# Designed miniproteins, single chains, continued (2), part 58

Each design is a single chain, and the fold is of that chain. pLDDT is the mean over its residues in the fold that is shown.

## One batch from the design tools (miniprotein)

Design m6002
Fold by ESMFold2-Fast:
Structure m6002 (fold): chain A 75 residues (1-75)
Amino acid sequence: AKEEYEKGLKLYREGDWEGALEHFEKAARQGNAQAAYNLGVLHYLLGDYEKAIEYFELAARLGNGVAEAMLEKLR
């Protein structure tokens, strides 16, 4: 979980958004709330609001309070 999240962050900083998404997806499947939140943010920035909402819902279920606030603003 932590390793996939850290790999996602590295790729995001390098500008590899596709690679960042892949590693954040793996981390989120392992229950990483921060990775699920980051997936929501990245999909929102890409204009994929449906997936952004789905990942913010996942992050909120995993205990991310920032994702809960984002869901209220998007809905």
Scores: mean pLDDT 80

Design m6003
Fold by ESMFold2-Fast:
Structure m6003 (fold): chain A 75 residues (1-75)
Amino acid sequence: VEERIEELERRAKELLDRAEAAGYENLKSLVEAILEGLRQVRKMAEEGDPSAEERAERVEENIERVEKTLDRLEG
């Protein structure tokens, strides 16, 4: 679970950099919300909440949607 959260945080930070560099302010805001969601998932995992894994999966789906959007906008 922790390794998965770390991978998702790394991917989200990469997307934040891409959105910021390209000037896509709406996507930047969405990625910032994703990073906040990951912080909550990490806290849930540390507290032993069984919902942490399900929430991590949902965050991963959001990351994938942003990745696809950026890929389309960049070419």
Scores: mean pLDDT 80

Design m6004
Fold by ESMFold2-Fast:
Structure m6004 (fold): chain A 87 residues (1-87)
Amino acid sequence: SKIEEIIKQLEKMYKEALELAEEARKLGDEKLAEKAEKVAKEVQKLIEKIKNGEVSLEEAQRQLIQLESDLGVLQMSVAVSKLAKKK
């Protein structure tokens, strides 16, 4: 179903956010790691709301788009941090 596709996408985003947090920590950027963990928590909250029937399909899609944007910003921030790090 469409809702199952959204949940699978969110579960993938949760893993990606946690990987970005680990990568940020390896770069010595604790603030960036905390931001990535915050995005992971927001993704987890949305998954829980969807499973509990607390949000409509339209609202779930809207929140997914916002979280994809937040994740994209984190990905760019980690990339910039990597470029700033020597080698």
Scores: mean pLDDT 86

Design m6005
Fold by ESMFold2-Fast:
Parts: structure tokens; C-alpha cells; sequence
Structure m6005 (fold): chain A 58 residues (1-58)
């Protein structure tokens, strides 16, 4: 849905920005996104957040 798209886009921006601020910690940021999604009780959100962060990796 459009809300999911907006969420994925916002998450991707946040992860890219965090990775830029802390070069070399991009994997830690991606893992944090996965953990955050799991903590929210949604495995689908966790997978989306992780994949979004990984897709920002060229």
C-alpha cells in the first residue's frame, strides 16, 4: 500500500543518513532496523526495514 511505500522510503533515508554519519556501521544500522521491527511485533516490518537498508548498499 501507499503507507507501506512511504514507510519504506522514510526508513531507507534514515539508514542511508546514519550510514553516512557513521561509515563502516551500515551493517549495524541495518541490524538495528531488523531488531526494531521485531520489537514492534512484526516480522514483515523487520524484513522490510532490513531489506531497505541493504538495498541502499550499492
Amino acid sequence: SKKNEEGDRAAARGYVEAATAHPGDAEAVARSAWQGGLAAGSEEVAKRARDGALKSYP
Scores: mean pLDDT 58

Design m6006
Fold by ESMFold2-Fast:
Structure m6006 (fold): chain A 93 residues (1-93)
Amino acid sequence: ALEKVKEIEKLTKEMIENKVSVEEAVERLIELLGLSEEEKEKLYEIVEKVKKEHPEASDSQIIAYVGSVLSYSVLNNISLEEAYERIKKEIAE
């Protein structure tokens, strides 16, 4: 888990530095983690929720948020939905 989290963090940072689009970033994260079709659908749902909650957010900010959700999910061996809810609460605290 920890090694995969480091890979997510490194990729997320590189994508932000290179000004990659949200769409391209999500695709690269899906490939890195080998997500199933169901997990891909859940990740796209989370991306839409983040965009809706933060309409003013830059692509870099959205990519950082999504990267954090994925890292939290992998580190704690929990679903993407549970990770998203926990990250959302942490940001609000």
Scores: mean pLDDT 82

Design m6007
Fold by ESMFold2-Fast:
Structure m6007 (fold): chain A 78 residues (1-78)
Amino acid sequence: SAALEREVARFAERFGLDAETVATLRALLADPSDRAALERLVAQLGLRLSEHERDSLLALTDPVTQLLALAVALQEQA
């Protein structure tokens, strides 16, 4: 959706993501339950997430909400 594309662009700008990391993020948002895509994104971002936090992210069905939760995690670990 247009709203999702705007949020992805804002997220990439805010956190200085390269094109490869943005592609991984888009893959996750296209299938929010994809654990492998989440694990790849977490590694690319250098995020430290507990098993509970990873499961909570994968339980989110709305890609915009999942993106906002990732933004909070990145800000907390900055």
Scores: mean pLDDT 80

Design m6008
Fold by ESMFold2-Fast:
Structure m6008 (fold): chain A 103 residues (1-103)
Amino acid sequence: MQEQLREALEKAGLSEDAVNTALKLLPENLSPKEIAEAASFLAYVLEETGSELEALLALIVGPKNYAKLKQKFSSTLELIDEAYKQGYLTEEQYKLLKEFAEK
């Protein structure tokens, strides 16, 4: 599972640091279909925004919640703060995304 997820994220265009962060953010027991769907959506957000940080946020919150957040906020940091406030992120996921932003 972890190796399949790693390969999918690398093919989506993430750096090694972003791949390592994504592996910490996601559950270890994802199905191949869930991995493919998550990687495809991440690749879409990465291409659209040019931001690995926003792609990682989108990966966690999913398409529906990401679309809702984007209607009100344009800054990636504001999206992360609001996602945590709305309960879309755990405290650990929020900390990992903020640490990635500081790199």
Scores: mean pLDDT 81

Design m6009
Fold by ESMFold2-Fast:
Structure m6009 (fold): chain A 79 residues (1-79)
Amino acid sequence: PPVLGRVRLTGDITPEVAERAARAAGRVPGVLWADAEVVAPGEGVAFIVAEDEEALRRAVEAMGRVPGVRSAEIVELRV
């Protein structure tokens, strides 16, 4: 079933890094929508709608590979 994930991003999270993270997640097959924003110095939040939990996990991995992102972690998952 489709899932909604809230993801915590840490690192050098600027608006540009957040945008790149959202684009990286959105390129993952099975991701329907992704967005990310800066919430505090060194911290961002992303929201991902994916067709299943496997696609969500792949999207989180993709965000973690973006330069400037130190960690990307699912903090909430809704089905």
Scores: mean pLDDT 88

Design m6010
Fold by ESMFold2-Fast:
Structure m6010 (fold): chain A 88 residues (1-88)
Amino acid sequence: MAEIERLAAEAEELLRRAASSLPRLQAVEDAAIAAARPAVAAARTREEYAAVTLATMERVAEALRDDPVAQELVLTARRIAELRAEAL
């Protein structure tokens, strides 16, 4: 819990810093989610769904490698999702 709480606070701070990047981040996320739809539809377990989600977030972070603050925000959110998936 403490690690997730710390990462959530970091994500909130990064979100404030990335405010000007949010429209681009949203467009990249929308494209990555659309590309992930077949894999999401094929997922049959919580573990499979978690794996698709984490891979999708990694793709978003890679697409934002030229925007360090937005990339760090996505990677922080991915780390939170990873820790939550491990608790399943």
Scores: mean pLDDT 82

Design m6011
Fold by ESMFold2-Fast:
Structure m6011 (fold): chain A 67 residues (1-67)
Amino acid sequence: MTPEEEADKLLKKAEEHRAAGDLDTAISYYRKAIQAYADAGNYEKQREVASKLLEVTREKAAADAAA
């Protein structure tokens, strides 16, 4: 498995958990994907995933405030 393939798998897991409403797990996988894309030298994708992480973090903050 290449570093980029590993990053792609982590991103897919993050998106699956986000779709399931498991925002804590999604955030964890997005952070891992960001690091893996950085390790792969894919800084474009790293920035895209960082934007997704901000969105999920806001979703979690809203959910936590509603609880």
Scores: mean pLDDT 83

Design m6012
Fold by ESMFold2-Fast:
Structure m6012 (fold): chain A 91 residues (1-91)
Amino acid sequence: DDEALNQISLAGERVYSSADPSDPLVAEALEQLRKAAQAIAKGDYESASKHLLEASKLLREKAKQEKDPETSKVLLSVSSQLEELAKKLKS
């Protein structure tokens, strides 16, 4: 699904531009996005959905720790987008 892969790619770019990728929560969220993209490429939408939900959860945890309201808003926005994408892949 080109649309799902495109959304994951854009989500990853937004996280990279807004947060430190060496932060453990950010690094793990990006790894979950990589695993989600790999699962979609294999047609494994159950695993893809699970990885997207885990990435969403990790980004929400990072947003709670974030002092910059702009960065926090971006992380929460990406988190919500990944959660919606995960729901679409399960239906």
Scores: mean pLDDT 86

Design m6013
Fold by ESMFold2-Fast:
Structure m6013 (fold): chain A 119 residues (1-119)
Amino acid sequence: DSKKLQELFKKFLEAIKNKDYETAMKIAEEIGKLDPELGELFKELVEAIKNNDMDKAAEVIARIAKYFLPGPLELYLLNFDFSNVDEEFIKKVVEKAKELGINPKVAELLARYFSVIIN
């Protein structure tokens, strides 16, 4: 269910922004009920962020990007302020997405959002 996944993704981002890694992990498990591979990626992302492993976080975000379309993601993030982003982190995610054959535009949008909420 695409709508349920979008709602869970929004809740996941809020949990990460609040550094509530217990809630983020619970939401990743709920995502896993809809898509097991995507759920495991979100769990890996929580662990990478919690452990301050930004190289692993960039790799996982790039892999998550394959599950999103550019237009829907842009609409979802329409009112988000991207002024305080980590350009090096974004570059790392985009480079990994290109290596994996994943849409670099989607990877960039996710990386910009995660860059702001992780910092």
Scores: mean pLDDT 79

Design m6014
Fold by ESMFold2-Fast:
Structure m6014 (fold): chain A 62 residues (1-62)
Amino acid sequence: SPLEKAKEELEKAIADGATRAQLAVKLGNLVWKYKLTPEEVRELARLLGFDEETIEGLVQAL
């Protein structure tokens, strides 16, 4: 699924040592690339360790 592909790309970036800022930029690019839903964005942002307030802010920016 698009969500699984986006998750794999983020997990690889984490394994490669990407910073939190780089992961946030990559998440934004993946939202556009895979046409992710708000629920999928929440799932990926939780994977990145963002708090719930930050996650809701990211979803509202979509």
Scores: mean pLDDT 81

Design m6015
Fold by ESMFold2-Fast:
Structure m6015 (fold): chain A 73 residues (1-73)
Amino acid sequence: SALEELTARLKALSERNADLSEEEVLEKDEEVRILVEALAATEPLVEELRDAPVEEAQEAVARAIMEKIAALR
């Protein structure tokens, strides 16, 4: 699922940047910068899905984030 793929990606990014400061991560890791932009771009969708079932909302948002990451690369 998109949610599982996004969760795995977040874990990998967290692990590889464990020894870096927040500022260094944003400067050195392009994938983290892309993720931050994708998250900002999907905020309106989160608002629209406020009343949706949690699992459906999470999967839809995760899919949108993953699609935006692909588009920004």
Scores: mean pLDDT 77

Design m6016
Fold by ESMFold2-Fast:
Formats: sequence, C-alpha cells, structure tokens
Structure m6016 (fold): chain A 81 residues (1-81)
Amino acid sequence: AEEKLERVLELLEERLDELGKETLTVREIAKLLYESMLEAGFPEELALKAVKKLFEKYGLFRELTKEEALEIAREILRETL
C-alpha cells in the first residue's frame, strides 16, 4: 500500500515537472492525480474517490505550488487508501 502511494506521488511530481508551471489550480492537480493513480495501478473508483475528496477539502480553483500539491496529494491518498 505505502509503496503504491509513493509511486503515485513520484508520477505526480514527474507530471508537474513536465508542465513547468509555478502554480496549478486544484482542478488541474486533480486531473494529474487521477492519471497518476491509474498509471500506478489503482482502480478508477479509488482515483475518482481521491479527486472527490480533493475538491471537497480545497475547492476547484485554489492555486497551489508544486510542493503544496504534493503535500495535499499525500494527505488525500492516505485518507483514500
């Protein structure tokens, strides 16, 4: 479980680095988190549950740095898994 969680965060960080943006909205982060969870081998139902929790806690349009996005994603993954 923990190894797969770390894999999701690794994939998310890689996707954030490729975009090269200083900040992203929660909506943009949710899309990348969803894609990273699927690539790490989680079922779609868990990926959607994580996205729903992210929107419930932070809304859709809050802007986050890469570091904030990774910290929030770790929190959401721990609560979802």
Scores: mean pLDDT 84

Design m6017
Fold by ESMFold2-Fast:
Structure m6017 (fold): chain A 89 residues (1-89)
Amino acid sequence: AEAIAQENLARIDAVTDELRAATTLEQVREAMRRMAEAGQDILENSKKMSPEQAQKVLDYFQLDALGAGTAAARRALEAERRAAELAAA
């Protein structure tokens, strides 16, 4: 159980770092796809963990990965929107 929790935490760190390094929508999409896979594994493995361990892993996922993903996606979409406005006007 602890080994699974550690693996999931390491995955969250890797994906969060990738999201923070992403500068294009394509890079953000790829990183978010990996984040979704990590999230799916966390949800499946949470049933095999104690409630305390599951809460800790899910909290870490929400604070780091989802927050970083939302910020990266919003920034990339804003940049694309401005580029489209300049091209259309």
Scores: mean pLDDT 75

Design m6018
Fold by ESMFold2-Fast:
Structure m6018 (fold): chain A 97 residues (1-97)
Amino acid sequence: DEMREALKEVIESAEFLIETIKDNKRIVEIAREAKELAEKALENLEKDPEKAKEEIEKLLEKVVELQELALNGDLEKLKEAAKKAGSDAEEAVAPTP
């Protein structure tokens, strides 16, 4: 039961990333791959538990990578917004009324 719950949690985490970062196609694609691996691992738990463990390890690595990419992607969008706001203020040339 614990392994099944862990795999479901991984799937939910991947879905959360997809919903949160819909604009980043790269993250969405990797998240989809993680979901597919988790689903295969769930099926293999019943059929071949040893192979399922290897798939779980691979999917966990991808999920961790997705979380890191998601955080970095959001930061990049924030950086661009901050730079544009700063440049606009500077180019406004003394916006004091």
Scores: mean pLDDT 64

Design m6019
Fold by ESMFold2-Fast:
Structure m6019 (fold): chain A 94 residues (1-94)
Amino acid sequence: MISVAEAKEMLREAAEEALRLAPNMPESMKESIRKAVRAVEEDESATLQDIETMGLTMMQGLIDYAKSQGDEETAARLEELRAAWRREFLARRA
């Protein structure tokens, strides 16, 4: 299982990887994601559940956008990243 501090580090790394997989996303979307991640990172009251939800929501938004643009390859890679993110947080319950 992971601590909240470790989960925040994982969220930062996941956000960087998601943005790397989707470099052609609008700058406004990338900026929105960076601001949302930073808000969770700076939130002293953030729980593991909040961090998990932020990661899932961020990746789903990027997946939906990639699919809307017909970028099935980027969408598939982001779906793999989202599944890995969910798996990491599921492991905390075991």
Scores: mean pLDDT 81

Design m6020
Fold by ESMFold2-Fast:
Structure m6020 (fold): chain A 60 residues (1-60)
Amino acid sequence: MTKRLYELIEEVGKELNVDPQWITDLLRRAGLDNEASLRTLETHLQGLKLIKQREEERRK
């Protein structure tokens, strides 16, 4: 697993309230620890980060 993919998994797990270690193990078993998975996760993570920034602004 690449360092980037692991970092994305941790952030996705945080946003979804799921253990990132569980996601990591699942991806390894499915053979999805490749660049295609990285790109997909990056796209979703960028969307989640944008939503999170807006949420912080709501709190003022």
Scores: mean pLDDT 67

Design m6021
Fold by ESMFold2-Fast:
Structure m6021 (fold): chain A 81 residues (1-81)
Amino acid sequence: SDEEIREEIEDVFVGLYLEALREGDEAFAQEVVARMRELNERKASPEEMIEAARELVERSGIRPERKALLLERLERIEKKA
């Protein structure tokens, strides 16, 4: 369902936020939260949310293993959307 897909995408944003905090990048963590809130307020499509999350993950300075895990999760969600 759209609700399940949106929840899975939000889990990726939350995961990225937590990884940014672990790396001490508070500025990027706040950017991730602000972007997620903006998309939710606009009721952005799942496709728009996936692309926004992907861009943030790719631009992030988080550990490569964690980046790969989040990108794999987004790819799996995209196949369901």
Scores: mean pLDDT 86

Design m6022
Fold by ESMFold2-Fast:
Structure m6022 (fold): chain A 107 residues (1-107)
Amino acid sequence: STAEEEEARLAALRERMRAAGISESVIKLLEATHRGEKKVKIKLNGKEVELEAPKLGSTMEEFAKKFKEAAEKAGDEETIEYADIIMEQPYSEEAEEAAKKILERLG
């Protein structure tokens, strides 16, 4: 695919994600990860934070660690708690619920 075709595909995916109620922060995080960007600015519990963009193929624990680092800088203790649950038990039902709570806090 050309760069223009890839950009058009990503734009169409972005519009579908918005129509599905996915937040702008989640969309930005997914696009940054796909593009191999080092950092992305997102809203976490209404506060703008800079997150190290997860790499393609990152584990749930690696994603949670990056969210925890951003939450520590933001003073968001609730997101820190959810990230710790994911890091301790990444394939548990508790980790799935914690991940949903983090996504609800992304704006």
Scores: mean pLDDT 80

Design m6023
Fold by ESMFold2-Fast:
Structure m6023 (fold): chain A 72 residues (1-72)
Amino acid sequence: SSSLLRKRLEASRERGREIADKLFASNKFLTAWGLYEQGKITREQAIKVVEEELKKYPDSVLVRSMLEKLLS
């Protein structure tokens, strides 16, 4: 087997993990927002979760948008 094929397969696996991580971050954020809207957690608890996800994924428009809504 060629080393090039192996490197391409490894790169595909890495891209899959990155996409999964971003989806998991989005799901955590959406869960926290939903719990806050339902009154099951405090605004402070929701802000903490959203800030932690924003630190991991600082380019996430959705996470940043919801943090702004929680702070207003």
Scores: mean pLDDT 71

Design m6024
Fold by ESMFold2-Fast:
Structure m6024 (fold): chain A 68 residues (1-68)
Amino acid sequence: SPYDEIMKLLDEAEKLVDQGKLDEAIDLIMKAVDLTSQTTLSPEQAKEVLERLQAVMRKLHEEMKKKA
């Protein structure tokens, strides 16, 4: 389902952040956001996507700070 694809993209993005591959992680985050805009999610699915996205974005921000 589109929901499963979004969650998989966010999981893979988090792994890339952990590896320091920030540009690749950003590309996957953008793909997940694009897919979210192109599909209808239930309120529960939308909440889970938002929470996962926020967690990945926080991790990305922390890793970016280490490079500055």
Scores: mean pLDDT 84

Design m6025
Fold by ESMFold2-Fast:
Structure m6025 (fold): chain A 106 residues (1-106)
Amino acid sequence: SSEKIKQLIREEFRFMATLTHASVHARRTNSPEETKKLNEIITEISRLVSQAIKAVDAGDKEEYQKLIEKIEELIKEAETLVSEEVAAELRADFQRLKNAMDEYLK
């Protein structure tokens, strides 16, 4: 439905903004090496999120589940490189996006 599409777009935009915020925050608090590692993780999360959205649009539940598991592992890795507050935002905003993708697949 158009409402499910609008919700998916909204939650994708929100999560992408949170990834950008995490990257900017880390540049102020982390070593250059930790910042580089976080940016590589964020880039890979962004790529996998785009693939997950394509999988839900295609109705490919098996591919979607594999991509979600990979994204969740990368988010856990990113959480070790950011503050507890930023880690909580990453978890919350990804869960909102996952909920929107799950609803779209119904």
Scores: mean pLDDT 88

Design m6026
Fold by ESMFold2-Fast:
Structure m6026 (fold): chain A 95 residues (1-95)
Amino acid sequence: MVDESKLSEKERELLKKYKELRKEIEKQGDAALAREKQIKLSLEYAIELAKEAAKKKDKEVTEELIEGAEQVLEEYPENKEYQELAKEIIKAAKE
């Protein structure tokens, strides 16, 4: 249980680090396949985190995840994969 909570915290930290990395990449106007794969993986993890946070009634975490997902929807309207993953995060967080 404690280890699972630590893993959940690492998932939250990963999402925060992912957002910072995305901001830095946006400033550069550069894209790399490795980063794209990591971003997609981070969004997939965020869906699982959103479900867990919703079950715990962790409003702070669910709100942060919704905000992050909405930012992805706004910044990457042409990226269908990100759009689908972001919408799933929002749905999971609203459970």
Scores: mean pLDDT 69

Design m6027
Fold by ESMFold2-Fast:
Structure m6027 (fold): chain A 65 residues (1-65)
Amino acid sequence: SKAERAKKRIEEEAKRLGLDVEVEILPDGSLLIRLTDHSLRAIAFALSAVGIATEEGLSVKVEFL
């Protein structure tokens, strides 16, 4: 599915950047991304993740804990 593909891409990007991130596919097919890092790297990652979700036509919510 598009959501599963987007989740995989986002998880690969987080791994590349050394970030610990939780990515969930919600029951409505949207994505929820949670991270505890507030660095510029984490912010850049969040922007990339929104871009990936948008390319796949998905709604995404990012939560900084």
Scores: mean pLDDT 84

Design m6028
Fold by ESMFold2-Fast:
Structure m6028 (fold): chain A 80 residues (1-80)
Amino acid sequence: LKGGKALRARLEEVIATKDLELLRALGPHVLLAGATAPHDDKKFVEEIIDLFLEAVEAVLGITLSEREKAVIRNQLLNAP
């Protein structure tokens, strides 16, 4: 998963900068990671999804419940 480390770094950038444009650009990459990840990369993809949700919270100024995070995580891992 060559792009995984880069995607993680970019999501951490979004959290630090609260850059909405960067968050919007990274959304499709998180969806593709969830849909296409090999079985051995699943834990890493779950970490990426969790970082994405943290970035969404930081940029939008919202707080997601653990239930809401679980629902979104499940949707991203099982897209569509």
Scores: mean pLDDT 73

Design m6029
Fold by ESMFold2-Fast:
Structure m6029 (fold): chain A 74 residues (1-74)
Amino acid sequence: SLEEERRRQALLDEVYEESKKAVQEKFPNASEEQIEEAARKGAMAYQQALRQGASEEEAKKKGIEAALKKAEEL
């Protein structure tokens, strides 16, 4: 349904924003572009975890961890 699509998008946006925050806190000297690239990686990892049957909490954790790992590589 359209409501389910909106809910999924809202959760994805939430993970993206939380990933940006986590990266900014751990890497205060990261550029905006690096933060965005890392957060995008986090959102992708979150979606992958959900497809593999992870809970919402587990998927969010994996997303943030992936974003932080990506930020370390930039």
Scores: mean pLDDT 85

Design m6030
Fold by ESMFold2-Fast:
Structure m6030 (fold): chain A 78 residues (1-78)
Amino acid sequence: IKEKLTELGEAIDAGDKERAKEAARELKRLVEETLTGETREKILGLLDELIRAIEKNASIEELKKLARKIFEELAQVK
């Protein structure tokens, strides 16, 4: 999870939307496999929102805000 979070952040900073989308999808799969309950549902919702934002060509600023929310939620789980 932490490694994929780093990869996602780097891809967004580089403007590499394809890499960011792939990293977000991998994170979603890992969250589905490792987390349970309300925290899982919240993080999955944020990841789905991020993937949709990437597909709609949202601004890098918007993508960074979503990634930050995902990081904050995951930090609370650890």
Scores: mean pLDDT 77

Design m6031
Fold by ESMFold2-Fast:
Structure m6031 (fold): chain A 67 residues (1-67)
Amino acid sequence: VSAEEIAARVKEAAPSLPDEVARQIGEAAARGDADAAEGHLVRALINGEISAEEAQKAGRVVREALA
């Protein structure tokens, strides 16, 4: 799965997420860096950029991409 495909799925799951953050998550997940991908998502949640529901949906996309 490409970084662009993962970023698109993450953005679909979390529409409030900034495009740059979705791209960073996609790049991290595409290289198998779970800690970096999850770190970007947790930071977005802490910063109030996404809701808890969006974080759960995007987290599921990240886990599927890493499997």
Scores: mean pLDDT 85

Design m6032
Fold by ESMFold2-Fast:
Structure m6032 (fold): chain A 70 residues (1-70)
Amino acid sequence: SLEEALERAKASPTSATLDQVAEFNRRLAELLKDLPKAEREAVGIRVSNAILNATPEDAELVLEKLEEEL
């Protein structure tokens, strides 16, 4: 589930590079583009915060699970 993926990302001890984080945030924005503004902001904040300190593997899992729920 998305919640499980977010929890795993938060537990990650290793951060992605700034370039990788930027790419993940670009993909996140693309996934959320068709949602209402309030939902985009709420989900965007939660997922961006989880991705910031996640490994690339955990960030990919979060985006995959988010796409499945949309």
Scores: mean pLDDT 75

Design m6033
Fold by ESMFold2-Fast:
Structure m6033 (fold): chain A 99 residues (1-99)
Amino acid sequence: SPIDLVAAQMLLIAALVSAELAVRTGDMKLMDDALETVREMERLIGRLSSEQQRELIPSIESAIKTLQELKKTASPEIAKKLDEMIDRLQRLLQEIKAR
């Protein structure tokens, strides 16, 4: 449904906000919250149709770019967690594009 697609987009935005705040504050809990939100988003996306999943491609690509920029100013510990988040989103993007 359109509502499920919007929910996936909102979870992606929430994860990005938590990651940005983690970079600014050095709070590892916010980074862990961002990663958990990505896992929740992955579960929701798995329930969407292939057409709805493809509509998320631009948002996921934009999110990856945002996280790559955040990594440039992050502490080494947060940068490692950002790499995990980037890797998860890149794998998700490849899975969607393969369908």
Scores: mean pLDDT 89

Design m6034
Fold by ESMFold2-Fast:
Structure m6034 (fold): chain A 84 residues (1-84)
Amino acid sequence: MENYLKGQIDYVQSARDEILAGNTQKVLDIETQLRLISTLQGDDFSVAVEQRLIDAAEKALEGNLAEALALLDEVEASLRAELE
């Protein structure tokens, strides 16, 4: 679990950096990988986290960068709470 949570936090930070840099292609890569991971996960927490990350990527692709960043902040907060 801890390695999974840390990996997702790293993903959130990477996604935030790419969105702020305007790298739309990296956002597409993030969405594709998260959809694959979400399909392989079976627990409610992991699925919910990965779905929120997918939602953030989709908002960025729509040009709603502020909403995408807000969703990433919410996901990071949830992941960090689970590490406590």
Scores: mean pLDDT 71

Design m6035
Fold by ESMFold2-Fast:
Structure m6035 (fold): chain A 99 residues (1-99)
Amino acid sequence: MMSERYELTGRAAKAILDGREDEAMELIDELAAIGPVSFNDLAGLAALAEMRGYREVVDYILSLLSEEERERVLGLMSDTVKRVGYTLRAIGYAIESEL
């Protein structure tokens, strides 16, 4: 379960980095279907998508979150240090998925 979620998170991050928005959304949907997704994983993917300008991916991720979690993601997007930190975390998952 955890291993599958980790792999899907890395693949989704790689898809965002490669500009494959449709594939990224499909992988995020698959990740959500496995069970409760880590806030940190979704926040990292949202920050990465925001950095790349992929509004549809950001909006899709926000739709998977509770109202309270959505507020937290929007809060970190306005905080440069947190946004950069979450973006780097998602990039780390993408790198590990290639190893």
Scores: mean pLDDT 77

